Designed miniproteins, single chains, continued (6). Designs and how they scored, part 4

Each design is a single chain, and the fold is of that chain. pLDDT is the mean over its residues in the fold that is shown.

## One batch from the design tools (miniprotein)

Design m20112
Fold by ESMFold2-Fast:
Structure m20112 (fold): chain A 55 residues (1-55)
Amino acid sequence: VAELQARLDWLEGQLEANRALLAASTDPGEREALEYAIRQLEAEIERLRREIAAL
């Protein structure tokens, strides 16, 4: 349980960091890569939230 919460907190931090980078980026290729990373992080966070809720 504690390990899942720690992983969730870490992923939420990564999501916020990537969103900040996206807001500062002006390169189209970099922005596309960051948008992809953000979508993957959002999906993983949602999956983990469902796992925690099922406990």
Scores: mean pLDDT 84

Design m20113
Fold by ESMFold2-Fast:
Structure m20113 (fold): chain A 61 residues (1-61)
Amino acid sequence: MSARFQALLAETLATPRSPETREVAREIAEKLREIGDQLTRALTALKAGDLEAAKAAWEKV
């Protein structure tokens, strides 16, 4: 994951907000992390030439 992306996540979670806004920001950050994990799996499988595994991981983002 890029340093810029991680910095944006940390900044969003650390910024003082209403409790409702912080809860939404936390949910978004969790989803972005999940997407990052699946994208890494897809790219790793693609590099290995496993098109089926790459497609399965991509469809989970």
Scores: mean pLDDT 73

Design m20114
Fold by ESMFold2-Fast:
Structure m20114 (fold): chain A 58 residues (1-58)
Amino acid sequence: GPEVEKILEEARKQAEKAEASDPRLGQAVRNAIDEAEKLAKEGATPEEVRKVIEEGTP
């Protein structure tokens, strides 16, 4: 839904910013986004999507 898409878009922007300062941090955020997007396609809630991104981000 719209809330999940907003969370994923904001996370992608943070990944770009992290990549500019530390490529490893950017990669970690992208990996977390990929996992969160997979869960979102399986019907995960916005809270679950946010948690996956937070746990995958240093």
Scores: mean pLDDT 80

Design m20115
Fold by ESMFold2-Fast:
Structure m20115 (fold): chain A 57 residues (1-57)
Amino acid sequence: MEEAQKLYEEGVKAQAQGKFEEAATHYEKAGDLLSDVAPRLAERLRKAAEQLRKMAE
């Protein structure tokens, strides 16, 4: 899915810039879009978002 790939790339860029909350939001949205087609990848993205939100504290 093209939108999920773009969201993932934006998340990677945000994470590289130390924008952890922004990166978490992008990963979460990408995971939601992938839930039906790649559930394991979607779960990994949601867990990554959770970890990034903890780092953003």
Scores: mean pLDDT 79

Design m20116
Fold by ESMFold2-Fast:
Structure m20116 (fold): chain A 73 residues (1-73)
Amino acid sequence: SVKEAARQAAGGLRVASKEDENRAKTLAIGLAQNLLDLVPELKPLADRLIQAANTGKEGLEKAAEYARKVAEE
């Protein structure tokens, strides 16, 4: 479901935010591609992940919070 996909993305982003910056960005881009393939309705989350990949760890943490809120709604 959309909520389950968002919850998994939030978990993955929290793990990614603990990696070095290059690995974290690679993981975020991979998560965005997976979300677009599996759940096109999560395009806003995928867009946030791509944006976060260019912002660094703080952006990844904000993207994780966004994904968590989508999962809770």
Scores: mean pLDDT 69

Design m20117
Fold by ESMFold2-Fast:
Order: structure tokens, then sequence, then C-alpha cells
Structure m20117 (fold): chain A 62 residues (1-62)
């Protein structure tokens, strides 16, 4: 669901921030950034799903 995606996105962003705080290598920095970006993407997907559901309820067709 959109809520589940939003929660998972928040979790990934927090995990990425923790990795960045402890990063000592370029690979660790890249992983931390990657998790943050993935979390942002999941938040965006959740917002798109919510907007699509709202549009359908308002009578718009895809």
Amino acid sequence: SADDMAREGARLRDEGKRLLAKAKTVDEIARGIGLILRGIGMGFEAALQGATDAAKEAGYVP
C-alpha cells in the first residue's frame, strides 16, 4: 500500500543516514547515498499511488 511504501522509504532514508555517519570508504558513502535516494523514490511512488487513488475517486480515468 501507499502507507507501507512511505514507511519503508522513511526506514531506508534513516538507514542510509546511519551508514553515512559511520562511512569510512567511498563504497560505504555510495551505499548510504543509494539507500537515501531509494527511500526518496519510494516516498514519491507512495505519493503517486495516493494521487492516482484520489483521482480515480474523483472520477478521472488513467
Scores: mean pLDDT 77

Design m20119
Fold by ESMFold2-Fast:
Structure m20119 (fold): chain A 72 residues (1-72)
Amino acid sequence: SMQQQQKQIEELVKKAKEEMEKIKKENKDDEMLMIAKISQVAADLFRGLRALGVPADEAAAIVVKLVNEVLK
């Protein structure tokens, strides 16, 4: 159902955000390693969203928004 898909999307985004925030805290003294690890989580999130049937443009927008919020 559409409701089940939306819940799965929200859970993927929440887990990705928590992982990115943890990476940011653990790697604050190594900016390049932080960026590399966050980029990997972003790529994993994009693939996960695509696997759930999210269109590429929408999945990309979700990932970019999340990365911008975390790196703020």
Scores: mean pLDDT 86

Design m20120
Fold by ESMFold2-Fast:
Structure m20120 (fold): chain A 42 residues (1-42)
Amino acid sequence: SDELNRLVIAMMGHLWSSFRGDYEESFEKAMELAKKATELMK
């Protein structure tokens, strides 16, 4: 769905920020979005 696609894109953005050494909160946000996307895949 479009919602799932948007969540995945947002998650990737936050993961990339975390990888660049940005705040730990970026990784936490990415994980929250990943969980939501996983629920939508079921």
Scores: mean pLDDT 71

Design m20121
Fold by ESMFold2-Fast:
Structure m20121 (fold): chain A 64 residues (1-64)
Amino acid sequence: LKVGDIVEATRVVPKTGPGDLELREGDRVLVEEVIDDQNVRVRSLATGEVGIVPKSALRVIGRA
């Protein structure tokens, strides 16, 4: 995963803390920032909401 990737949630991602983004399976998001080896900051393409999600829940489907 890298900044500018369009990615799809492969599973439900619950909101577990402040700054996290809740995703449902099949939700599409844009990667805005790579935070660490486990987490990225993404923007929801459906809602425009921004938050942190685990890389393990995401699959690259394209680029913006």
Scores: mean pLDDT 81

Design m20122
Fold by ESMFold2-Fast:
Structure m20122 (fold): chain A 81 residues (1-81)
Amino acid sequence: VSQETLDDEIRVGLALIDLAVSKIAYKNAKKEELPEVLEWIDRAIERAREFLAQATNPQAKADIERVIEELESLKKELEKE
């Protein structure tokens, strides 16, 4: 495994963790906590976009793009609350 491959695997893993945490936070949030969850999701999207910009592997890019799409979908759901 090259350093570039490992770095991309870590980026995908971190993006997936941010997505999982965002989903858990949304599911467990009280109504008054929703603005804080929205802020978390916004930061998760920004981090995922940074990971996407740094990723070199096409599969890693695709996986991170999917995470961004899921985070943006979750944000839209939260904004309807």
Scores: mean pLDDT 83

Design m20123
Fold by ESMFold2-Fast:
Structure m20123 (fold): chain A 86 residues (1-86)
Amino acid sequence: SLAELAKLLGILGILLGKVALKLADATGNKEALKLGIAAILLGIGAIFLAELAKETGDEAKAIEAVREGLRAIALGLAGVALAAAA
């Protein structure tokens, strides 16, 4: 289902955000740190919205959760890339 996909995307965003945080801490890159935090928060939001969509049967919320999960992944990848460029 779209809600299950959104949960997976949110989890991936959180994991990438955590990687960005660890690399940012090692390199002192504060912008990468902010991107990592944003990825984690947005990934958590995507998981929450996906669970709400499952509970209510709201497909529009499931689509929104997928979008938030994809955005979490994008921010996490950006954070990792920025930290690695230090």
Scores: mean pLDDT 88

Design m20124
Fold by ESMFold2-Fast:
Structure m20124 (fold): chain A 91 residues (1-91)
Amino acid sequence: SMRLEELKRRLEELAEKFEELGELDLAQAIRDLISGKISAKEVIKLLGKATKNPVRHAAIGILAAALELEPDEARRYELAVQAAELYLEDL
């Protein structure tokens, strides 16, 4: 679908930003999501674990909870994009 292709492109841009920050493990996790090696749930869990800001940690936790209820693949990718964007705020 065009939406899934757009989301994968956004994730690739986010992976490059993580790489620029030296977050090589998070960049690789996003690339593994794009290639189908890991799930959006695994990426969001890794982002939550790495997040030091308690407000952003809580927000990423809400996205993780929303993911458990989301059967649509494109919407799960949207949640992963939102979690990655939250991690990058104020860095």
Scores: mean pLDDT 84

Design m20125
Fold by ESMFold2-Fast:
Structure m20125 (fold): chain A 99 residues (1-99)
Amino acid sequence: FVEEGKRAEKEGDNKTAAKYYTEAGKRALDQGDAETAIKYFKKALELDPDNVEAWTGLAAAYFVRGDYEKALEYAQKALELDPTNEAARALREGALSGL
């Protein structure tokens, strides 16, 4: 995913690069590495700020770290882009309960 992201970025395909970095972030979260996940989700959002999955991933990573204020902020951003996103709605609810 990271190598595919770098290649797409070099080719100027920012949306495709963001998708690969988002997948790298999701993989890092699956492995329990929230710090690496945050790095890749932020990279994806630098390339494509409309990537709802990357905003949702950032919210999930911060939620796992216990940073409920950041988790809420990023979940709300995902919902601004896609109000029907169930994962973002669940993360917003969870973060509010943690505050």
Scores: mean pLDDT 83

Design m20126
Fold by ESMFold2-Fast:
Order: structure tokens, then sequence, then C-alpha cells
Structure m20126 (fold): chain A 60 residues (1-60)
């Protein structure tokens, strides 16, 4: 489950770009909409430190 954050954070910097989220989802066979990518990005940005709660890790 902790690995989920790394899959969205290619740099390991605790900050994920919209492009990185989109590419990670596409590489897994998903076809995310711009709205879905923006929503995921907003969730990751809310933590600020690149630390997600168990709830966020479960959803991701």
Amino acid sequence: MKEMLQRFDLDGDGRVSKEEIRRVLESRGHNPTDEEVDFILSLLDTDGDGKLTDEELRVT
C-alpha cells in the first residue's frame, strides 16, 4: 500500500504532477479523464508533505 504513493510520485519528492498521475494510470491500463487526474492531484497536494492517510492510500 505504501508503494501506491511511489507509483504516483516518480521523483520521490512527495509532489506529483498531473502528467505523472495520468501516465501512471495509463500504464496500468486505465483511461483517466482530465477531471479524475485533477481530483487525484488535489488529494495528493492536500497533504503538502507527500504523506497520505490510510484512507487516501486505500482509495488510491
Scores: mean pLDDT 57

Design m20127
Fold by ESMFold2-Fast:
Structure m20127 (fold): chain A 66 residues (1-66)
Amino acid sequence: GRKIALVGGHTEEAARAAGQDAIRNEGADDVVLAVGASGDEALALARELSRRTGAEVGVVGASPGA
């Protein structure tokens, strides 16, 4: 199945860097950036994406309470 990395971060640059790492090291097929989202917000969005697409969705670069 398709693998999607959802990347959280306080800035687009930070989220982009974490997304590139997910593609290179984790084998993600696609990256979705959630700039400014908290870890909990990114996790909720990842669950929704997985439900709608049927893909495996992982969260990268988001910290709880950040």
Scores: mean pLDDT 68

Design m20128
Fold by ESMFold2-Fast:
Structure m20128 (fold): chain A 88 residues (1-88)
Amino acid sequence: SLKEAAEKVREASEAARKGDYDRAIQLLNEAIDLLSKEMAKADFWKQVDLALLIIGAAVIRNMLKRGADPEEVAEAAEFLAKKIEELA
């Protein structure tokens, strides 16, 4: 569900703040999977919105893999979670 995807992204934000990059990456991968499953059930415009959210999650995941600032990553993840919740 979109709510579950948003919860995973919020958990990733908390993991990033704690410096647990591996856990944050795992949670973002789980959120991407959930968003992809929702996209398969959506109409055209909702698919576009979901695709942009998936791109956002992938960008944040790549920032974590590059060792970006944990606070900046956490803020980006929190913003993404809010956007997923708005779409639900």
Scores: mean pLDDT 87

Design m20129
Fold by ESMFold2-Fast:
Structure m20129 (fold): chain A 75 residues (1-75)
Amino acid sequence: MKAKELIEKAKELEKEKKYEEAAELYAKAALEYGKAGDYHEAVLYLIKATEAYKKAGKEEEGRKKAEEVAEEIEK
């Protein structure tokens, strides 16, 4: 699944208030952008993922996921 498809699905999930699922897709999109060298987009969607995790009551899980994605991009 391409980053743009992940973002489209994440936006639909946010409309349905499925914030945890939306956060997971934003995190995947951030990783895809990061691996493609689009670091600006990677950071933006990582922030959106963290915000969505916070709305889901999963703020700590979101922080942990952001660290994992950042480490994977730096490879």
Scores: mean pLDDT 82

Design m20130
Fold by ESMFold2-Fast:
Structure m20130 (fold): chain A 73 residues (1-73)
Amino acid sequence: VEALIAEAERLAREAMEALAAGDYARAAELYERSVRLVVEALSQVLSPEEAAAVRAAAEERLAAVRAALEALA
């Protein structure tokens, strides 16, 4: 779990660097990968109901981030 969270944090930092460079497509891809790793890590320690809620929240968050980055481009 901790190793997956550490990898997700690394990808999130790379996403922020891509965003600062104006590479919105790369930022979106790296951020999506980061969020998916966090969801995977959390699903290993949460109940099935909590894991389902986290996955649903993550998909909503990813949709919002894609919309925000599209508005900036």
Scores: mean pLDDT 76

Design m20131
Fold by ESMFold2-Fast:
Structure m20131 (fold): chain A 67 residues (1-67)
Amino acid sequence: MSSIERLRKEAEELVERAKKTKDEKELEEIAKKLEEMVEFALRAGAPELAELLKKYLEEVKKIMEER
């Protein structure tokens, strides 16, 4: 599996975890990991992946805001 494919799968798992958790600290950790993944995707020249990761990050931030 390429680094890009692995990163996408990890991001999907993080979003699923964010939807199921009630722990605000875990949500903050997930959001931080997604931000780091977005920066990595941009540096790697994968703008489509970066856009997908930004969408996941927005979804997690919305969950945090609703608490």
Scores: mean pLDDT 79

Design m20132
Fold by ESMFold2-Fast:
Structure m20132 (fold): chain A 58 residues (1-58)
Amino acid sequence: DKTEERKRKIALLLMSGRKYTYSELAELLGISQATVSRLVKELLKILPSLKDRILPDP
């Protein structure tokens, strides 16, 4: 499933110990920022601590 694969990639990036913006995640995955936002919201329901890994876009 493409959606599950994208969520796994986002989770791995955020769990790498670095912080990312929605724009950076969108660029890395080749998807829209709106899609990243939706997938991140789903991940935060399971792993709320990942919220601290996300930076606001400038």
Scores: mean pLDDT 79

Design m20133
Fold by ESMFold2-Fast:
Structure m20133 (fold): chain A 91 residues (1-91)
Amino acid sequence: VEELIRRGNEHYERGSQALREGDYEKAREYYEEAIRYYEKALALDPNNLEALENLGLSKGVLYLIQGDVDKALKILQETNEKIKKLKEKLA
């Protein structure tokens, strides 16, 4: 699980760098790969808060790149709500 999250984080960071450089096509590719790694991590550990948070952030950024601000906000709100509920359940 930790290695899958690490791989996801590497792709997320490369995506963020490509985004800063204005390479939106490469940024999309990196964020899509990051999402795949976080989804694999969550398949093994559904309660992994880091993977849930970074999955939501990656999806949010993808929607922002596409110009869909409403969808980006919705994904971020849903992610925050899931994290809040999991913290309550695990406490």
Scores: mean pLDDT 82

Design m20134
Fold by ESMFold2-Fast:
Structure m20134 (fold): chain A 56 residues (1-56)
Amino acid sequence: MTDAELEARLAEIVARFGLSPQAAAELRRLVLEDGVPVETLETVLENGRAGAAAGP
């Protein structure tokens, strides 16, 4: 995967989940700086949405 492809996936996730700019920036940093798989972050967001009220 390229960095551009990761950026596109992150943008889709941000739009799909209606994330705040701060949350979007945090996800981007986790993927690009820490190397966290984007699929892992998507799973975390799905679990948070399904069971817990999110509100950082």
Scores: mean pLDDT 73

Design m20136
Fold by ESMFold2-Fast:
Structure m20136 (fold): chain A 55 residues (1-55)
Amino acid sequence: MAQTKINAAEAAARMLEAGEMSGEEAATALKLYGVEVAPDASPEEMIEAARKAAE
């Protein structure tokens, strides 16, 4: 459960760096996993938010 949220955030962060996903798309995808992030969040901030949500 916690692992799934973190894995999703890591995947989204990687896709953001590769240009396969926008920040808005990443934020929307993570919201489906119960992780709230800003659309302008960095990849590092997305992973951190997933860890906090997994608590």
Scores: mean pLDDT 76

Design m20137
Fold by ESMFold2-Fast:
Structure m20137 (fold): chain A 60 residues (1-60)
Amino acid sequence: MTPEEIAKKAKEIEDEHVRRHLAGMPPEEVRRAFNEDLEKLAKEAGVTVEELLEIYDKYA
């Protein structure tokens, strides 16, 4: 998975987090789902969550 692909997927996770919040989901469930989505993407990309966030900051 390229850094650009990771950044794109991370942006999609951020957009989904905003959608869940606007849909009136409880804040605790929204935060949990967001963290789970980031952990899954990091695992699939073969990076840590910290490295994933650094990639997102550079490419998104």
Scores: mean pLDDT 82

Design m20138
Fold by ESMFold2-Fast:
Structure m20138 (fold): chain A 80 residues (1-80)
Amino acid sequence: MKKLEEEMKRVREEAEEKARNGDIEGVNEASVKLLRIADELGLDRQSLTRLIGEVLRLIGDAIQKILEKEREERKKEELK
């Protein structure tokens, strides 16, 4: 149990790092690992729902990071 919880923490940190870098593919891969560990831990419905929400947030963060970077680059292009 503790070993799986530690593994989940590591995978979560990996997903956060991928999200921060705008690596959607990396976030997706880490999210799949995270959900597999959750299944092995036998998380209750409430905990599983929270985890799914966190996964969606990480994907959203990665997308937002990409869009923000593109928006900033476009604004600089439009500025004289």
Scores: mean pLDDT 76

Design m20139
Fold by ESMFold2-Fast:
Structure m20139 (fold): chain A 112 residues (1-112)
Amino acid sequence: DLEEELARIEEDLRRVEEELRAATITSAEELADLLRRLALNTESPRVATALFTVSRLARMVADGLVSKDPYTAERIERLRAALAEPDHAARVERIMELIREEVDYLLEEALK
Protein backbone atom coordinates (compact mmCIF):
# COMPACT_ATOMS: atom_id res chain seq x y z
CA ASP A 1 0.00 0.00 0.00
CA LEU A 2 1.66 3.18 -1.26
CA GLU A 3 -0.24 5.51 1.11
CA GLU A 4 0.82 3.40 4.13
CA GLU A 5 4.44 3.30 2.91
CA LEU A 6 4.52 7.10 2.39
CA ALA A 7 3.24 7.61 5.96
CA ARG A 8 5.99 5.32 7.32
CA ILE A 9 8.61 7.19 5.27
CA GLU A 10 7.46 10.56 6.68
CA GLU A 11 7.53 9.25 10.28
CA ASP A 12 10.98 7.65 9.85
CA LEU A 13 12.46 10.77 8.18
CA ARG A 14 11.11 12.94 11.01
CA ARG A 15 12.75 10.64 13.59
CA VAL A 16 16.05 10.63 11.66
CA GLU A 17 16.08 14.45 11.51
CA GLU A 18 15.39 14.67 15.28
CA GLU A 19 18.23 12.21 16.01
CA LEU A 20 20.66 14.11 13.75
CA ARG A 21 19.72 17.43 15.39
CA ALA A 22 20.25 15.93 18.87
CA ALA A 23 23.60 14.34 17.96
CA THR A 24 27.10 15.79 17.90
CA ILE A 25 28.52 15.32 14.39
CA THR A 26 32.18 16.37 14.34
CA SER A 27 33.45 14.08 11.53
CA ALA A 28 32.38 12.08 8.48
CA GLU A 29 33.23 8.89 10.42
CA GLU A 30 30.84 9.84 13.26
CA LEU A 31 28.12 10.64 10.70
CA ALA A 32 28.63 7.26 8.96
CA ASP A 33 28.32 5.38 12.27
CA LEU A 34 25.24 7.37 13.34
CA LEU A 35 23.45 6.84 10.00
CA ARG A 36 24.21 3.10 10.07
CA ARG A 37 22.77 2.84 13.60
CA LEU A 38 19.65 4.78 12.54
CA ALA A 39 19.23 2.55 9.45
CA LEU A 40 19.25 -0.61 11.60
CA ASN A 41 16.44 0.86 13.77
CA THR A 42 14.33 2.17 10.84
CA GLU A 43 11.07 0.41 9.85
CA SER A 44 10.76 1.74 6.25
CA PRO A 45 13.02 -0.32 3.92
CA ARG A 46 13.43 2.70 1.60
CA VAL A 47 14.49 5.05 4.42
CA ALA A 48 16.83 2.34 5.80
CA THR A 49 18.38 1.85 2.32
CA ALA A 50 18.78 5.64 1.88
CA LEU A 51 20.49 5.87 5.30
CA PHE A 52 22.88 3.01 4.42
CA THR A 53 23.71 4.74 1.10
CA VAL A 54 24.48 8.12 2.73
CA SER A 55 26.42 6.30 5.51
CA ARG A 56 28.60 4.68 2.82
CA LEU A 57 29.15 8.10 1.20
CA ALA A 58 30.20 9.47 4.62
CA ARG A 59 32.73 6.63 4.97
CA MET A 60 34.09 7.47 1.51
CA VAL A 61 34.49 11.10 2.65
CA ALA A 62 36.25 9.93 5.86
CA ASP A 63 38.62 7.70 3.84
CA GLY A 64 39.38 10.44 1.27
CA LEU A 65 37.97 8.31 -1.55
CA VAL A 66 36.84 9.65 -4.92
CA SER A 67 34.32 8.17 -7.36
CA LYS A 68 34.56 7.92 -11.14
CA ASP A 69 30.74 7.88 -11.26
CA PRO A 70 29.55 11.52 -11.68
CA TYR A 71 26.38 10.99 -9.60
CA THR A 72 28.29 9.51 -6.65
CA ALA A 73 31.12 12.07 -7.00
CA GLU A 74 28.67 15.00 -6.79
CA ARG A 75 27.00 13.54 -3.68
CA ILE A 76 30.39 12.98 -2.01
CA GLU A 77 31.26 16.65 -2.63
CA ARG A 78 27.86 17.80 -1.30
CA LEU A 79 28.42 15.71 1.83
CA ARG A 80 31.94 17.19 2.29
CA ALA A 81 30.40 20.67 1.98
CA ALA A 82 27.67 19.78 4.50
CA LEU A 83 30.24 18.52 7.02
CA ALA A 84 32.25 21.75 6.57
CA GLU A 85 29.14 23.77 7.56
CA PRO A 86 29.92 25.28 11.01
CA ASP A 87 26.24 25.71 11.97
CA HIS A 88 24.86 22.42 13.28
CA ALA A 89 21.25 23.11 12.19
CA ALA A 90 22.37 24.01 8.64
CA ARG A 91 24.65 20.93 8.55
CA VAL A 92 21.74 18.64 9.52
CA GLU A 93 19.48 20.32 6.92
CA ARG A 94 22.04 19.65 4.15
CA ILE A 95 22.48 16.02 5.26
CA MET A 96 18.68 15.53 5.39
CA GLU A 97 18.41 16.87 1.81
CA LEU A 98 20.78 14.10 0.62
CA ILE A 99 18.75 11.47 2.53
CA ARG A 100 15.42 12.78 1.15
CA GLU A 101 16.80 12.78 -2.42
CA GLU A 102 17.89 9.14 -1.99
CA VAL A 103 14.42 8.19 -0.70
CA ASP A 104 12.83 9.99 -3.69
CA TYR A 105 15.12 8.08 -6.08
CA LEU A 106 14.11 4.76 -4.51
CA LEU A 107 10.41 5.68 -4.73
CA GLU A 108 10.74 6.65 -8.44
CA GLU A 109 12.46 3.32 -9.19
CA ALA A 110 9.57 1.44 -7.52
CA LEU A 111 6.71 3.47 -9.06
CA LYS A 112 7.91 3.81 -12.67
Scores: mean pLDDT 85

Design m20140
Fold by ESMFold2-Fast:
Structure m20140 (fold): chain A 60 residues (1-60)
Amino acid sequence: MGLKVRAIEDFEAKSEEELTLKKGDVLEILEVVDEEYYLVRNLKTGEEGLVPKKYLEEVK
């Protein structure tokens, strides 16, 4: 099972590669892309995309 994260704020996608998030969305980390971005899957919608790490917190 991948690491789970939660959106701490709403995030609006600015490109086709990014995923729009609503505060409280629970996501699975699929890949650590770089210092600033994760590739994630939204567990509610099944959509995948890039999200800035600063909008996410780890779910324990």
Scores: mean pLDDT 81

Design m20141
Fold by ESMFold2-Fast:
Structure m20141 (fold): chain A 93 residues (1-93)
Amino acid sequence: MLSEEAIEYYRKGVEALLQKKYEEAVKYFKEALKAAPEDDPLILLYLGEALFELKKYEEAIEYYRKAIELGSEIIKRRAEYNLELAEKKIKEE
């Protein structure tokens, strides 16, 4: 269960993602994870996606792997797809 503080940081992170403010999104999702008693796999997934948009592919892969470990089938599928894309981007550079 997310604390009220974790929920507010999560909401700000999602808003930043929608506005393509990826550095701000990363900051808010990291604060949401710190405020949460347990790592939320959806927050881990979105943090990875924001890092991917910043071209921080290696860091994005770390969060995608955590999202796969902890997530529901839907989150795992999306994180696995995103992880494959990040690995391809590293090879293309």
Scores: mean pLDDT 84

Design m20142
Fold by ESMFold2-Fast:
Structure m20142 (fold): chain A 88 residues (1-88)
Amino acid sequence: SEELKKGQEYLKKGEQAFKKGDYESAIEYYEKAIEHYQKAADNGDKSALGNLAKTYLNLSKAYAKNGDYDKAEEASVQAAIYQAKAGG
């Protein structure tokens, strides 16, 4: 789907920013990836649930590197919820 494709593009941009130590940009890209994956899930694409779990885990790591520990914990909880919904 178009939403899955856009989610994947933003996820890759976030991962590239994270590798460069640009944690603020990584956070922004991961949030955009989540927006597109959420739209895919809302449209019935169950494969988006696993992508949401992965993206929330990456967002948690980026928040932790940025010193936002409370937001890192919240993102980690969301990752666990979506992993459970994805059936694993």
Scores: mean pLDDT 90

Design m20143
Fold by ESMFold2-Fast:
Structure m20143 (fold): chain A 55 residues (1-55)
Amino acid sequence: SEIRELVLEEASLTVEFMLEYIKYKVTGDESYKEKAEELQRKIAELAKRIEELLA
């Protein structure tokens, strides 16, 4: 199912976002913040696509 694949991808990206954000908070390294912000954008795009498919 396309919806299942998108949901799994969103979940995977969310975990990756959390890890990058934690690394940023622990290290203060701006490169982790930049990665986290990019992941947030990708998650938002996937969430929108999932909502459109479920509507």
Scores: mean pLDDT 87

Design m20144
Fold by ESMFold2-Fast:
Structure m20144 (fold): chain A 62 residues (1-62)
Amino acid sequence: SAAEEEIRRLLAEAEEALRAGDRETARKLVQEAESVLMKSQAPLEVLLELARELGRLNRRIA
């Protein structure tokens, strides 16, 4: 879905920001991805996978 593609893109951009040492940009991208995920109607398995990746990145930013 378009929402799933957007979430995966935002997560990839957040990972790149973290690699560059830009924690503020990474935090903003993760928050945007969380917002898109919360509004998503994707299958449960996909939602859980994306939620786990979001949690992993969020812990690395904190």
Scores: mean pLDDT 81

Design m20145
Fold by ESMFold2-Fast:
Structure m20145 (fold): chain A 65 residues (1-65)
Amino acid sequence: MEEMEEATRRVREELERIGAVEEVEGKGDTLYIKTKEKDILRQISAALIGIAIGFELGYSVKLYE
């Protein structure tokens, strides 16, 4: 739970830094992300993959528009 919350918070901070705040929600072992920009979505995906691998938690990521 706390690990997912940290991942969610990190992603949200990245979105705020670039001025594109959208929906980010973590549930169980899956992180759900909604954004309007395709390039931003790819950056978020890379960050989440890195975080998940770093934590070795086997998290899944689901993206939606």
Scores: mean pLDDT 58

Design m20146
Fold by ESMFold2-Fast:
Structure m20146 (fold): chain A 60 residues (1-60)
Amino acid sequence: SDRVEQAKQLANRVANELLEEGVPEEIASQAAVLAYQLVLAGMPVEDARKKAFEYAKKLS
């Protein structure tokens, strides 16, 4: 479904951006999974991205 594809694209983008910023792989992966789940739950992609980055910053 379009929503599943959007969720996958956001999860990959979140993981890559956090890894480029030097965030540990474990935290980057957790943030990417969070972004994926939020989009599937009905959150807009941009809001899900913001929440995932906030999550990663609190753990870093």
Scores: mean pLDDT 87

Design m20147
Fold by ESMFold2-Fast:
Structure m20147 (fold): chain A 66 residues (1-66)
Amino acid sequence: MAKTYVRAMAKVLGLEFTDEAVELLIKAVGSDRAKIRQFLKKLKEFVGDKKLVTKADVEALLRSLE
């Protein structure tokens, strides 16, 4: 259950995700827990003090990674 894992790890990192952001993240990186954790850490650094991660934030990070 990749969505449940993303939401659980996001809470540990102090982040909240919109449903669209979770869906895009899973579509982009898949269901590998290590890849999900690595991407979530990058998102936390990318958004800084912002707690709510939106689909646009995920898209922006994906573009910056090529």
Scores: mean pLDDT 79

Design m20148
Fold by ESMFold2-Fast:
Structure m20148 (fold): chain A 94 residues (1-94)
Amino acid sequence: NPEEIKKIDEYLIKMLELSYRVALATGRVAEQIENLKKTLEDYKKNKKISEHIEKIIKELEKNRDLPPLSPEELQRLLAEVEEERRKLEEEMSE
């Protein structure tokens, strides 16, 4: 089903973008780059997902030296990301 495949791809892309935001906020950029390189191997046959992962890796590499957010800003961002993640999982369950 092409519509179901598109829905899964869009879900994965949004989840990758949430992971990118968390990596920047926590300063765990190097760890996320290595995790995404491993994920890229799993999705190398999916051009849309693999190209998006490669784009995120490049953006993370450019921002490797960015300081993490303050504890208060980090707490707010993590709460926002968790809420967005829950909404995405609910959409995929429907």
Scores: mean pLDDT 83

Design m20149
Fold by ESMFold2-Fast:
Structure m20149 (fold): chain A 74 residues (1-74)
Amino acid sequence: MLSPEQQAILDEIMAEAREKLEEAMRLREEGRDEEASKVETEAQRMALQRAVEAGLDPVAVGRELGRMLKEIRE
């Protein structure tokens, strides 16, 4: 069970990651695949780093990010 503080941090991380992944999808649609890949990598890196700092399981957060990326790309 997450504390209210940890839950708030997780919600913030996921919201920020979603915005960046949607930006990356737009870049791919423009044919800017290398830039899109860099944005996706940075979004995942920042989310996982913040998860570790907040005491969250980075493996679990990484799986949620992967699921989100798949959803956005569908």
Scores: mean pLDDT 80

Design m20150
Fold by ESMFold2-Fast:
Structure m20150 (fold): chain A 55 residues (1-55)
Amino acid sequence: SSEERIALLEQEIEELKQQIEEEKQKPNPDEARILELENQLGVKELQLATEIVLA
């Protein structure tokens, strides 16, 4: 169901935000990994917006 997909996407978004924050707090942050995680976050946020509109 859309509700289950929304809940999963919200969890994945929070996990990605945490990983980005953890990487940024390192003494020598991996900029390439941050960019990859930010791109994944953007995709998940678009998917969440779509599921909310369709729910």
Scores: mean pLDDT 86

